# Designed miniproteins, single chains, part 84

Each design is a single chain, and the fold is of that chain. pLDDT is the mean over its residues in the fold that is shown.

## One batch from the design tools (miniprotein)

Design m3096
Fold by ESMFold2-Fast:
Structure m3096 (fold): chain A 100 residues (1-100)
Amino acid sequence: PPSREVLELESELALAQMELAIIKNLGIPEIEKAKEEGDIEKAKELLEEMIKTLEELIERLRELAERAAELDPELAEEAERLLREAEELKKELEEKLKEL
C-alpha cells in the first residue's frame, strides 16, 4: 500500500506534468500565433516567460526525482522522464528565442 509520502510525491509529479502540458499545448501555440501576427515583441516576451517557468519547473523536478529515488523506483523513473522533457523543451524555446 502506498505511504502518505508516496501519495504526496505522486500528486506533486501530476502537478508538474500538468504544468509541462500547459506550456506545450497552450504556451507554444500562443507564441506561434504572435509570430504569425508579426508581434515579435510579444513572441519574445512569451518565450522569456515560459523559459523562466521551465527553469523553476526543472528545479522542482530535480528535487522530486531525488525524493522519488529514495521512495519508489517507478516514480523516480517518471520524475526523470518529466525532467528530461522539461530540459528539452527549455532548449527548444531558447533556440526559438534566438531565431527572433
Scores: mean pLDDT 87

Design m3097
Fold by ESMFold2-Fast:
Structure m3097 (fold): chain A 56 residues (1-56)
Amino acid sequence: SAAPTAEPPPPLPDDLTPEQVAEGLLGISPEHARRLLEARPDLPAAARELAERALA
């Protein structure tokens, strides 16, 4: 457990599973999905691969 005086950096706000990310991206325009992937390079590699495959 962390010490109360230590504030660790916030975890990535993307706790979604690759499946949820792929479904979300398929629900929006491919252009928006590509923009999101470019703006969020910190996304998990598995999610990025699935999204790129779905967009290709």
Scores: mean pLDDT 61

Design m3098
Fold by ESMFold2-Fast:
Structure m3098 (fold): chain A 65 residues (1-65)
Amino acid sequence: SMEELERQLANAERGAAEAIANRDLSTLRAVLHELRELLKQVTDPELQARVQALIDRVEAAIAAL
């Protein structure tokens, strides 16, 4: 459901923020993998854009480590 996908995204957003603050590369990689899998399941364009924005943010954080 959309509600379940939005909940998964919210959990990933929180996990990404904590991992960025802690410079936790292994958690950032795990979140990136989860987000890429989530993106495959999302058909709503607004939710796709939000997932992609978080992927871009996590990839940038990994590159900056």
Scores: mean pLDDT 88

Design m3099
Fold by ESMFold2-Fast:
Parts: C-alpha cells; sequence; structure tokens
Structure m3099 (fold): chain A 62 residues (1-62)
C-alpha cells in the first residue's frame, strides 16, 4: 500500500542517515519502532525491514 511504502521509505531514509552519522543505536531504535505498523500494513515490507535491522544489530554487536 502507499501508506506502507511511505512509512518504509521514510524509516529507511532516516535510519540510513543516522547510520552514516554514526548513530547505530538510533537507527536500530527507529526501525524497531516502525516495525509493528509495517507488519500490520505490509508483512513483506516488514520482513525486508527486519532483515536490514538484523544487519545493523550485527554491526553494533562487534
Amino acid sequence: SAEAEELAERTEREAVRLYLQGDLEGAIALVEKALPELERLDPELARRMRRGLADLKAILAK
């Protein structure tokens, strides 16, 4: 849906911005906050977003 796409795009854009600024915790928190609504609107977009979140968490864990 357009709503899910806009939410996913805004979340990804802001998360990437935070990541590039060195705020990994902020990027992770932003994505985690958006996931429940994304799951309700579009489970496939949520699945892709969760994959990106897992990658960010792996970087932070090092």
Scores: mean pLDDT 81

Design m3100
Fold by ESMFold2-Fast:
Structure m3100 (fold): chain A 91 residues (1-91)
Amino acid sequence: METDPRVIEAEILVSLARMYLALAKLSEDPEESARWVREAVRLALEAIRATDDPRIREEALAVIREAARVAEEKGDLETAEEAREAARRAE
């Protein structure tokens, strides 16, 4: 039994998105943090597009929602709203 390559690709994309989100949380530079949040959202959206697997979709949406919280916590309301809108459109 081999896992679908698209599911493996999507799992890698979600893992990368989580890594960028961790970098955003650790960054004290607002511009760098915003860049990492946007990259996390982009990768999570790519994971949703790569497969129709509901588990991957749920995990990717969770990353996008967490990205919005991280941006809001950093005071970047524009990036937070962009992430929330991305989650809404991905539904």
Scores: mean pLDDT 84

Design m3101
Fold by ESMFold2-Fast:
Structure m3101 (fold): chain A 62 residues (1-62)
Amino acid sequence: SALAVQYLVREGGLSEEVARRVVALVEEGRFDEAIRLLMEEGGLSEAQARGAVEGVRLLSTM
């Protein structure tokens, strides 16, 4: 969880608050909502948001 939050802050340029919300959605399996949040609050493209969610999934299992 902590590694996934830091990944989104460093690579995505997200605030820690938004990063924590994204990680929580991913851990709940709510991937479409996490993608939308990354696009709306993070300013990411759909492709970038999908990549970020995949990165969070990998880091949350490590």
Scores: mean pLDDT 80

Design m3102
Fold by ESMFold2-Fast:
Structure m3102 (fold): chain A 71 residues (1-71)
Amino acid sequence: MLEELRREAEELLENGASPEELAAKVREIGELLREKKVEELRAAGDEEKAREVERKMRELTEEDVAAILAA
């Protein structure tokens, strides 16, 4: 669940987790967002956008991730 993963990432950050631990949690969030968005687009019959989202979500920048964690 995205909300739970974001909360866990925030807890890791507050507890002084290593960059490696934060990166692993951020990876989980990115994968969940990709899967959820792709499912939504495929349900709408938009396979081309679904593939584009898969690629873009895998390439999330650190800034994109920070925005997700701050939301």
Scores: mean pLDDT 68

Design m3103
Fold by ESMFold2-Fast:
Structure m3103 (fold): chain A 55 residues (1-55)
Amino acid sequence: LTPAEKAQAQTNLEELKKQGVLDDTQFQAFQTKLDANALTQADLDAINTALLLSQ
């Protein structure tokens, strides 16, 4: 991930947690991957899909 993509993913994860779409366990799993620079394209697609569906 680029630094910009990582920052966007962080913002999106915080929003999903705030909206209650992600529970604490799901949020921590994604946050751990993001901090380890181990988020896959599939993880990003899942986050983006969740945001779209939460509208």
Scores: mean pLDDT 80

Design m3104
Fold by ESMFold2-Fast:
Structure m3104 (fold): chain A 99 residues (1-99)
Amino acid sequence: MEEERRKLAEEVRSIFDRYAKELEEQGYPEVAELVRKAGDLLAKAIENAKTPEELQRISRLTTALVLLVVGALMDRSPETVENLKKALESLIKEIEKLL
């Protein structure tokens, strides 16, 4: 792997692990596990990407997930967290198709 892609994958894992820990502290360990899983799958997708188009798609999925997670952490409502859980389940399936 290129050092740049490896570093980016590591940064993605680190960011999502940090978000997962904050969700655990808020009382949502199941959602935290999904966040960690999504982060790991995105990191693997970055490591396995062969084309600029694949990286662009991964970038869009990563950005969308970050915004959803940050929104849930800021709002702290059960409804926003439940919406995040559903979005994570859908996103994980989409990322798995890219692997």
Scores: mean pLDDT 82

Design m3106
Fold by ESMFold2-Fast:
Structure m3106 (fold): chain A 55 residues (1-55)
Amino acid sequence: MSAEELLEKGEELARQGKYEEADRMFAEAVVRGGEEGRGEEIAARAQKIAKEHGM
């Protein structure tokens, strides 16, 4: 999965209240984003989504 797809899965899990699973998806998205040269962007987006869902 791409970093984008992992962020989308994490956000969906956060909406469902599955915060531990969402956090895991966000961590994988950041790793994948780093491999794609987008690590800082993906990390910032993951943090924003997590805050919006009270994580």
Scores: mean pLDDT 83

Design m3107
Fold by ESMFold2-Fast:
Structure m3107 (fold): chain A 60 residues (1-60)
Amino acid sequence: SEAQRQEEIKRIQEQIEQLQKEIELIEKNYPSMDPQQQRAADNYIKSAQDQIAAYQKKLE
């Protein structure tokens, strides 16, 4: 139904926004991280960006 599609779109948009906020928080704190934390942050950001791209494709 149209209502089910609208709810799916809303949930996908909320997931994208959450991932973007998490990336922004990590990037803000990145200069204060040790090298091990920075490597973990790099891995998370890459994974989060890939997830955002996949979600954006579902909205097309």
Scores: mean pLDDT 89

Design m3108
Fold by ESMFold2-Fast:
Structure m3108 (fold): chain A 86 residues (1-86)
Amino acid sequence: SISDLLERISRLLEEILQSTSESELKALVAEIKELIDELKKQNVSVTSFIGLALKIIGLLLDSTSEAVKAALEEILAHVLEVLKSL
């Protein structure tokens, strides 16, 4: 369901914030991107994607790790590309 996908994305974003390895961050980014693509396939509203983008921006502003910031920026860029295609 859409709710399950959004909950999974939220959990993986939390894992990004707690990550201590580059390989783990890369894997988490890839999985989150796949879940975002699945949300697009399920015809989720523009409002839901805007909400996700705002959440990621909030996490970016609160982050002090350069590796975590880079991971979040990559996910945000992917959300914005999906938004452009809706």
Scores: mean pLDDT 85

Design m3109
Fold by ESMFold2-Fast:
Structure m3109 (fold): chain A 58 residues (1-58)
Amino acid sequence: SKEEKLKELEEYMKKKGFSDEEIEAALNYIRENVPNLTDEVLETLKKNAEKVVELAKL
């Protein structure tokens, strides 16, 4: 499910040292802007987690 994939991204970002605020911003951005969260999209988001946080702050 989308929520399972978001939880996986959350755990990944925690391991990479992102703050709780950055993680929350990124997850909310993805909920609003990514309608189809596939495994391939999830891997791309993990690889670009810093960019997702920056986009969420705009």
Scores: mean pLDDT 84

Design m3110
Fold by ESMFold2-Fast:
Structure m3110 (fold): chain A 91 residues (1-91)
Amino acid sequence: KLEELLKIWKELQKEMTDIALNSKSDEEGLEKLKELLEKFKEKYGKSYEELQKELAEELEKLRKEGDLKTIEEIEKEAKELEEKIKKLFEE
């Protein structure tokens, strides 16, 4: 459930980023974003706002349950990213 929501959210974030990078103007970008969000609602039966709310609710449940493992995984990913950036900079 949470993993599926995260996957959908990451895919949407990637498409939004691609629109932002490849749009020639803010107006063009906004129009493409609107089309993306409408297509997303049709495909998944949920709005972007509803998806964000559900994701936040699932994360809050994990926090209340004291799922330290998920928190540790997030910390580990952050540290691995820092190490990759450092290596890329220093070679």
Scores: mean pLDDT 66

Design m3111
Fold by ESMFold2-Fast:
Structure m3111 (fold): chain A 68 residues (1-68)
Amino acid sequence: GGKSGLYGLYHGIFVNTKTSQQHRVDQARDSPDYPEVARQALEEMQRSADTLATITGTEPPVIEVQIP
């Protein structure tokens, strides 16, 4: 069905966004701008999760990023 197809598409986009943003945070962990990078990554992940929720009419996935 159309809703299942949309979920799969936007869920895939969300997973890819989460993975790429987490990698960005991991790459910056020894950098003095790490807190800013982590904040921007969380914001991008949240936008992707909100988009998924809006398109599918379901609850957004839980976003977890560890900041020291």
Scores: mean pLDDT 72

Design m3112
Fold by ESMFold2-Fast:
Formats: structure tokens, sequence, C-alpha cells
Structure m3112 (fold): chain A 54 residues (1-54)
């Protein structure tokens, strides 16, 4: 289903963010967060990831 595809996409972007969070610049991390939002990630997940950008 479309929702299953979105769930897998969210998992992919979350993994990418975790891999990049130590070494990537802020704009790269913000781009990944925007893609997670577009893929339907819950607000609580986005908020946790945003805290890691500080």
Amino acid sequence: SLEEAREKLREFYKEQLEKNIKNADKSTLETILRRLRAAGAPDEVIEELEKKLK
C-alpha cells in the first residue's frame, strides 16, 4: 500500500539522518528532516531529531 511505502521511506530517511548527524552540516540535516515530514513522520519524531541539530 501507499502507507507501507511511506513507512519504509521514513525508516530510510531516519537512518540517513542518524548516519549524517555527527558529520553533516545543518542544511543537509534540515533537508533530511523536510523529507521525513513529507513522508509523514510524526511530529514527536521530528522534534527529537531537531533537538539533535542544536
Scores: mean pLDDT 73

Design m3113
Fold by ESMFold2-Fast:
Structure m3113 (fold): chain A 70 residues (1-70)
Amino acid sequence: MQATKEKLIEEFSKKVEALKKQHPDISEELDEMEKQGIKVIEEASKKSAELAKRAYDWVLEAIENRVEQL
């Protein structure tokens, strides 16, 4: 379970960091979303791997939706 959580968080952070480089105008907002997303994934992973994956998908969609509004 911990290895899966770490990989999900790493993948999420890598994507958000790439988006922060592409969209410096909202870099601070994306940084806050990254911190919140990591927390959501961590809390979900304590309950089940399925919830951790759903949390990952949900926070990723939230970031993508934010970028699409630019």
Scores: mean pLDDT 80

Design m3114
Fold by ESMFold2-Fast:
Structure m3114 (fold): chain A 63 residues (1-63)
Amino acid sequence: SDKLHEAVVELADMVARGTPDEELRKKLEEYKKKLTPDEAKALENAYRRLVEARRQGRPVSTR
């Protein structure tokens, strides 16, 4: 759970900073290797939501 939380926060920050999709995908795969299958699925869902929001021109909420 701590590792999943770390991964989600880092990916969200990277998306907010305008990190390229290729670099985001590399980070996603790096974290998936360190997570359980269920946590990897949750991370993939979070990543998909972040990328979709960015594609639609919506700002990623970072507070």
Scores: mean pLDDT 77

Design m3115
Fold by ESMFold2-Fast:
Formats: sequence, structure tokens, C-alpha cells
Structure m3115 (fold): chain A 86 residues (1-86)
Amino acid sequence: SETTERLERAKPGFEATVEGLKAKLEPAQLYWLAKHGIELIKEAIEKLKEAGADERALELLEERLKKYEELLAYALSLDPNPPEPA
């Protein structure tokens, strides 16, 4: 699957990007980025399940979801009171 191949090739770069963002962004920025990422990946997983996607592609997206959830937890550990959307 092209999707599986893309996700596997992107995995190291995604992990490196997340670590770089932790160093560059304020806690509030990390919070909203992680929250948005979680929403997008959950939507992608749902759509790919409906389309009968490869199990490996779903596993890779679930790993990415977990990384965003870890980033969200990290942001909340720095500032437990993220600003409400304006």
C-alpha cells in the first residue's frame, strides 16, 4: 500500500519533528497543535477503516495518534490551564 509505505518512511521524520516542536513552541502552542493532530488522525483512521485499509497503515496511524497524545500530556505537564479558544 502506498499509504503504508508513506507512513513508514515518514515515521522517523515525524518523531524528530515532535521533539523539535517541544524545544521551539510554548506550552499553549504545543497543546493546540497536539489537540488538532489528534482530531485529524482520528478522522483519518475512521475513513481508512471504512475504506478497508491495510492493518499496517492503521497501526502506523495509531502510533502517530499515541505520539500526539503524548505531546498533549507533555504540554499539560508544563501548563495545566491552556488558554480557551477566543
Scores: mean pLDDT 81

Design m3116
Fold by ESMFold2-Fast:
Structure m3116 (fold): chain A 55 residues (1-55)
Amino acid sequence: SMADEIMARLREIAPYATPEAERLLQEAYHLLLQGRIEEARRKLEEAVRLIEEAR
């Protein structure tokens, strides 16, 4: 499912997260638990962008 894919990606990128990106990943996780899949995906994408910018 889309939720499982987002969760897998979240777990994959968590070790690379800056403090700001980690906050976004935590928000994405909570949104997934609430069934708010599209909002979780957006928070995940924001976290990925911040991690890439920090590299």
Scores: mean pLDDT 84

Design m3117
Fold by ESMFold2-Fast:
Structure m3117 (fold): chain A 63 residues (1-63)
Amino acid sequence: MLTEQNEVAAQAVAEVLRENPDWSVEELKEKASKRAKEKAGEVAGEMARKGVDVVAARRADPL
């Protein structure tokens, strides 16, 4: 259940980032969220939005 939604969200984020390396964080969030939502519902869409935020934060301030 929850694990499956997480996997779909992670895949959507990875795919959208690979397809659109020059897009803004907001555009990436919108597309990743839509893709995950279509595949596994609202929760997956929200997880994808948060996933893009995490990736963007790591790019701005890499640990």
Scores: mean pLDDT 74

Design m3119
Fold by ESMFold2-Fast:
Structure m3119 (fold): chain A 72 residues (1-72)
Amino acid sequence: MEARERAEEELKKLEELLKKGTEFDKADAEAARAALPASLAKWLATSSEEDRPLLEITREGLLRAIDLILEN
């Protein structure tokens, strides 16, 4: 569960940053977007099938929020 714990920590940190909104700049959004696929891949490798729907919802939400920041 080491890879899953690390990926979950990274996703939670990213979610907290996105919730701040106005303080999250384009450089941070680009870095987060680049890191997100690797973090999610680590979690998918160690996750159960029961966790995958939650991962997909989280992934889509985070990517959409990052895209909105980058579009501004």
Scores: mean pLDDT 63

Design m3120
Fold by ESMFold2-Fast:
Structure m3120 (fold): chain A 56 residues (1-56)
Amino acid sequence: SKAEQLKKQGDEALKQGDYKKAKELYDKAASLEKDPKKKRDLVSKSVASGILSIAQ
């Protein structure tokens, strides 16, 4: 799905240390995700990425 593609892109951005980009990609993935459990996971990853982007 589009949400899965965006999640994968977010994971790659996170691995590269681009926390701001990772957050944006996880936010987009969460907005498209219809499964509540998967959406919660994406929101959690977005929040974590946001915290890491500030901590740099």
Scores: mean pLDDT 84

Design m3121
Fold by ESMFold2-Fast:
Structure m3121 (fold): chain A 77 residues (1-77)
Amino acid sequence: MSEGARVVLEALREALERAKDNPESKQILEEAIRTVEADPAKAAEALTKAVSRLHKIDPELADYLVDLLARLRNEAA
């Protein structure tokens, strides 16, 4: 798996753990994770769609996911 897809999957999985008590947020994140696992080339697209959908129903979780991605990318460098 590419490094970029791996980082996206890590961020989505951590966001999913935080979202465990919200069924709609959980579904959005699970769909994104399945998309990336099936096709790692879609990681950026799946992430963008998940963030956009989360921002409408759970803006705090959307911000958390974006911040987490920035931190994970910095650690991978």
Scores: mean pLDDT 80

Design m3122
Fold by ESMFold2-Fast:
Parts: structure tokens; C-alpha cells; sequence
Structure m3122 (fold): chain A 74 residues (1-74)
């Protein structure tokens, strides 16, 4: 059985993979925009926010900085 919270975590993982591909292609601003939209969308789900934070650590330093700043502003 899947909860709504578990579905949100799965969707966040898929969207994080898209953001990773954008960053890898040099589209850093687009990756940051997507990750910030995800943080706003999933802000009430701590597991989704934690997944986004951990995934951001695998991206460029600029993306990591912007994501950490956005999380601190939640």
C-alpha cells in the first residue's frame, strides 16, 4: 500500500533526476528553478524535502547553495 506521502517522495525523486540532467547539460538556472518549485510543492513532506537536499549534494556547488538557501527559507 502506498501513502500520498510515499507518492510525493517518488515524484520528488523523478523530478530530482530531471533537475540533475538539466544541471549536467549546463542549464543550472533551470535546475535551480525546478528544485525550488519542488521544495515549495513538497514543503509539508519532510522525507521529500530530505530527498531533495540529499540529491542536491550530487549537483554543482551553485545548485547546492541555492537549494540549501531555499530549504532554510521554508
Amino acid sequence: MITDEEIDVALAAIEAAIASNLDRQGKTDEAVELLKKMLEKYKDNPEAVALIREFAKTLSPEVQKEVEKAIDEL
Scores: mean pLDDT 80

Design m3123
Fold by ESMFold2-Fast:
Structure m3123 (fold): chain A 85 residues (1-85)
Amino acid sequence: DEFKRKLEEAKKAAEQAIELMEQVGKLSNDKEAVKRSLELYKKGMDDLIKEAEKSGTTEAAEEALQRMQGLRDAAEQSLAEQKAQ
């Protein structure tokens, strides 16, 4: 089932993005701002995945996957840049 496969991949990409964002946050001096940002990103990602799941279409699941992968890639780049200083 292409829909379920892409939806599961989107969920995994979202989890990876959050993990990378948490690592970037550990390098920040503002822990409260990091906590608030992570909560907002988690809610936004959950809402997007839920909407794709509710649609039941492979197209929506693929769009969610692409968006979650983009967030993961951006977080990975941010972590690399922060570590390179």
Scores: mean pLDDT 81

Design m3124
Fold by ESMFold2-Fast:
Structure m3124 (fold): chain A 84 residues (1-84)
Amino acid sequence: SMHELLLRAIALVLRAIGLILEAEKLREVDPELAEKAIKLAEEAIKLALEAMKSEDPAKMQELLREAERKLREAEKLLEEAKRK
């Protein structure tokens, strides 16, 4: 449903904000990986916000899938930084 897609978009935005805050703490360990993770999370926020503006469920699903992909990439970068 549209309602579920909107809640999913909101959840993705909140998750992205959490990743940005985590990445900021890791800047002293690996500033380049932290910066890449922040950029991916910011892009995910943009995609989720665009999904929330869309009235087409199919377009919303595509935008949210891309946002999730970018957040997963950001999470992997932060895991790499933590292993140092």
Scores: mean pLDDT 86

Design m3125
Fold by ESMFold2-Fast:
Structure m3125 (fold): chain A 76 residues (1-76)
Amino acid sequence: MPKLAIERESRVSLLLMRIAIAKLQGDEEAERRALEEALEEAERAIKELEADPEAPKEVIENLREVAELLREELEA
């Protein structure tokens, strides 16, 4: 199992949790920052995993979906 895919997916998941916490606390600045960091990490992860022939397609597809949702939230 490619460790890079797991590490990148875990990092994005942690950033998504930070967004949820900031939203629950009503901290708009922290939420915005967490959204931007999560999008940057997801896009970086997608690029790195697309260059890895051993990367699971499902992980790449899930990260693309997350990146799209994060972009929509930032543009709202």
Scores: mean pLDDT 77

Design m3126
Fold by ESMFold2-Fast:
Structure m3126 (fold): chain A 61 residues (1-61)
Amino acid sequence: MKVYSEEEKEKLVKDLVEILNSMGKDWNLSKEQQIALARQLMEKEKVSEEIIEEVIKALEE
């Protein structure tokens, strides 16, 4: 797996949160459904668990 800098991680988390919020709005998903879909998509794309947890935390806000 690639080692990301802290700046790269922050940008990736922000970009993923924006994409997933857009999808949730377009598909009228509940917060729970949005989080479940987000985790599934990120795991399929082999995103690191550290990034997945940061994205999910941001989506819960």
Scores: mean pLDDT 75

Design m3127
Fold by ESMFold2-Fast:
Structure m3127 (fold): chain A 64 residues (1-64)
Amino acid sequence: HMPDLDEVIEALGNMAVGLLKSAKLSKEEIKEFGERYIEMFKRLGASDEVIERLKKELEELAKK
C-alpha cells in the first residue's frame, strides 16, 4: 500500500506551516522560509493545487 505523492507532500507542507506558526518569527522570516518550502515541494513534484494551498496558508501566517 503506497500513499499518494500529493498526500505525503501535503502532510509535509502542513508540518512546515505548523512549525512556522508556532515559532517566534517575523513576517519577513515566515515569507522567506515559506518560499524555500514551496520551492522544495515543487522539486518533489507537488501538484499545482497543493502548491497554491500551501502558498495561501503561508501568506495568511505572514499577514499577522
Scores: mean pLDDT 74

Design m3128
Fold by ESMFold2-Fast:
Structure m3128 (fold): chain A 78 residues (1-78)
Amino acid sequence: VELIARGYLSKAEKAVKEGKKDEAERYVNLAIQAAETLESLGKKKEAAEIYRSVADIYEKLGKTEQAEELRKKAEELA
């Protein structure tokens, strides 16, 4: 699950660099779903790392409020 989430994050970062905001958001949503699965499996530290990476991508997309919420969630899990 963690490796799959990291794959989605890599694709989201590439989409951001290419100006494909909708594609980036789609991959970010898939990474969030993987992080939620990691949380349900008790892998809180791994989930927190994925949430932090998603927050960085949200900042690059101009979604500052969503980025801040995910960073707080990651801090709570770590």
Scores: mean pLDDT 80

Design m3129
Fold by ESMFold2-Fast:
Structure m3129 (fold): chain A 92 residues (1-92)
Amino acid sequence: DELYKQHKYDELIKKLKEEIERNPSAENYAKLGNVYLEQKKYDEAIKWYEKAIELDPNNADYWFNLGLAYYNKGKYSEAIKWFKKALELNPE
């Protein structure tokens, strides 16, 4: 149900923000971005992935997820740019 799903996301966001306040990390920024991406809150997802990338620019998953957020916003040129960056970091 939608109310249950929203409560679950709100709880996860609160916990992640509390963890970030104690210890800012690229992983926790990316986890928060992932929660916003699941909620289709793409602008928030982008903001937190950009913070994750600032701390760890060599993690291909962060660039890929940034690209996914732009793709879902219909910003295809930006999405392609970030997918290419992810592929450069993990060319498999």
Scores: mean pLDDT 86

Design m3130
Fold by ESMFold2-Fast:
Structure m3130 (fold): chain A 69 residues (1-69)
Amino acid sequence: MEEAAVTAQRVVDAARAAGLSPEQIRKLGLAMALEELGYTEEQIAKFLGMTPEEVRELIARARELLAAA
């Protein structure tokens, strides 16, 4: 749980520095945290009100932001 929260916070901080909106930042952090907890893209999509494709794109962007930080 703590590791997932730390990862989510790092994504939030990096996304804020990159100029993303608060809504986009929150969705990025939640998507990453849910993936770390073992939820599928379809389950995350249901939780966030998104499509599985949008979740995949969001997680890929979060990984890029973490790699850049």
Scores: mean pLDDT 72

Design m3131
Fold by ESMFold2-Fast:
Structure m3131 (fold): chain A 60 residues (1-60)
Amino acid sequence: VFAYPESSFSLEDSTTVDEVTKKNKENGEEVMREVIERLRERGDERSAELAEEGLREYLG
């Protein structure tokens, strides 16, 4: 097969975000904290701080 449809795929973020939001409400902050830590690990401390502030406002 020389045609690779994989190169022309797009994930439905809208549907995925809704589903993830429901699951995140059950787990809560733990999952969000892991995402923030990943940002710090990649050296993006500014983005991690912004995400943490946004999370605090969302939860507060």
Scores: mean pLDDT 62

Design m3132
Fold by ESMFold2-Fast:
Structure m3132 (fold): chain A 104 residues (1-104)
Amino acid sequence: DNLKKGKEAFENGKLEEAIEYYEKAIKEDPKNAEAWLNLGKAYFALKKYEEAIKAYKKAIKLDPKNADAWLGLGMAYAELGKYEEADKYFDKAKKLKEEKEKKE
């Protein structure tokens, strides 16, 4: 499973290897929001913020309620000095986390 191999590579700090596995997982299932989210995280860790933004936006398109994808998008925009956009995405992430915690 390429998604599992990507996660293992990421946990071991093998970020380029993680990206290759996540790209393979996306090729097998382009609708796998988790693979896009993890691809974004790996690009962010490599300081490839523009690539991270593209991956996070795809994750959000597939799963718009994933607070971690909105958080990652905000963090990447903040690293690029786009603080107004970052704040909007952080607010969206907070709202989604609050909505999830209210579901008893």
Scores: mean pLDDT 88

Design m3133
Fold by ESMFold2-Fast:
Structure m3133 (fold): chain A 58 residues (1-58)
Amino acid sequence: DEEKAEEIQKLMREAAKKGLSDDELNEVQTAIVKALEEGKSLEEAKEIAKKKIEELLK
């Protein structure tokens, strides 16, 4: 899970660099956690997070 955690942290750092607020970052992280709890793969969770980031930006 160390490598998975690092990939998620990288995604969250990139989202922050794109201008997401702390509340928006929390929404992205919640979506990732929910996807993983539902049994989705890390790649599926990352795609869900990317879509959420795009929805929150512009």
Scores: mean pLDDT 79

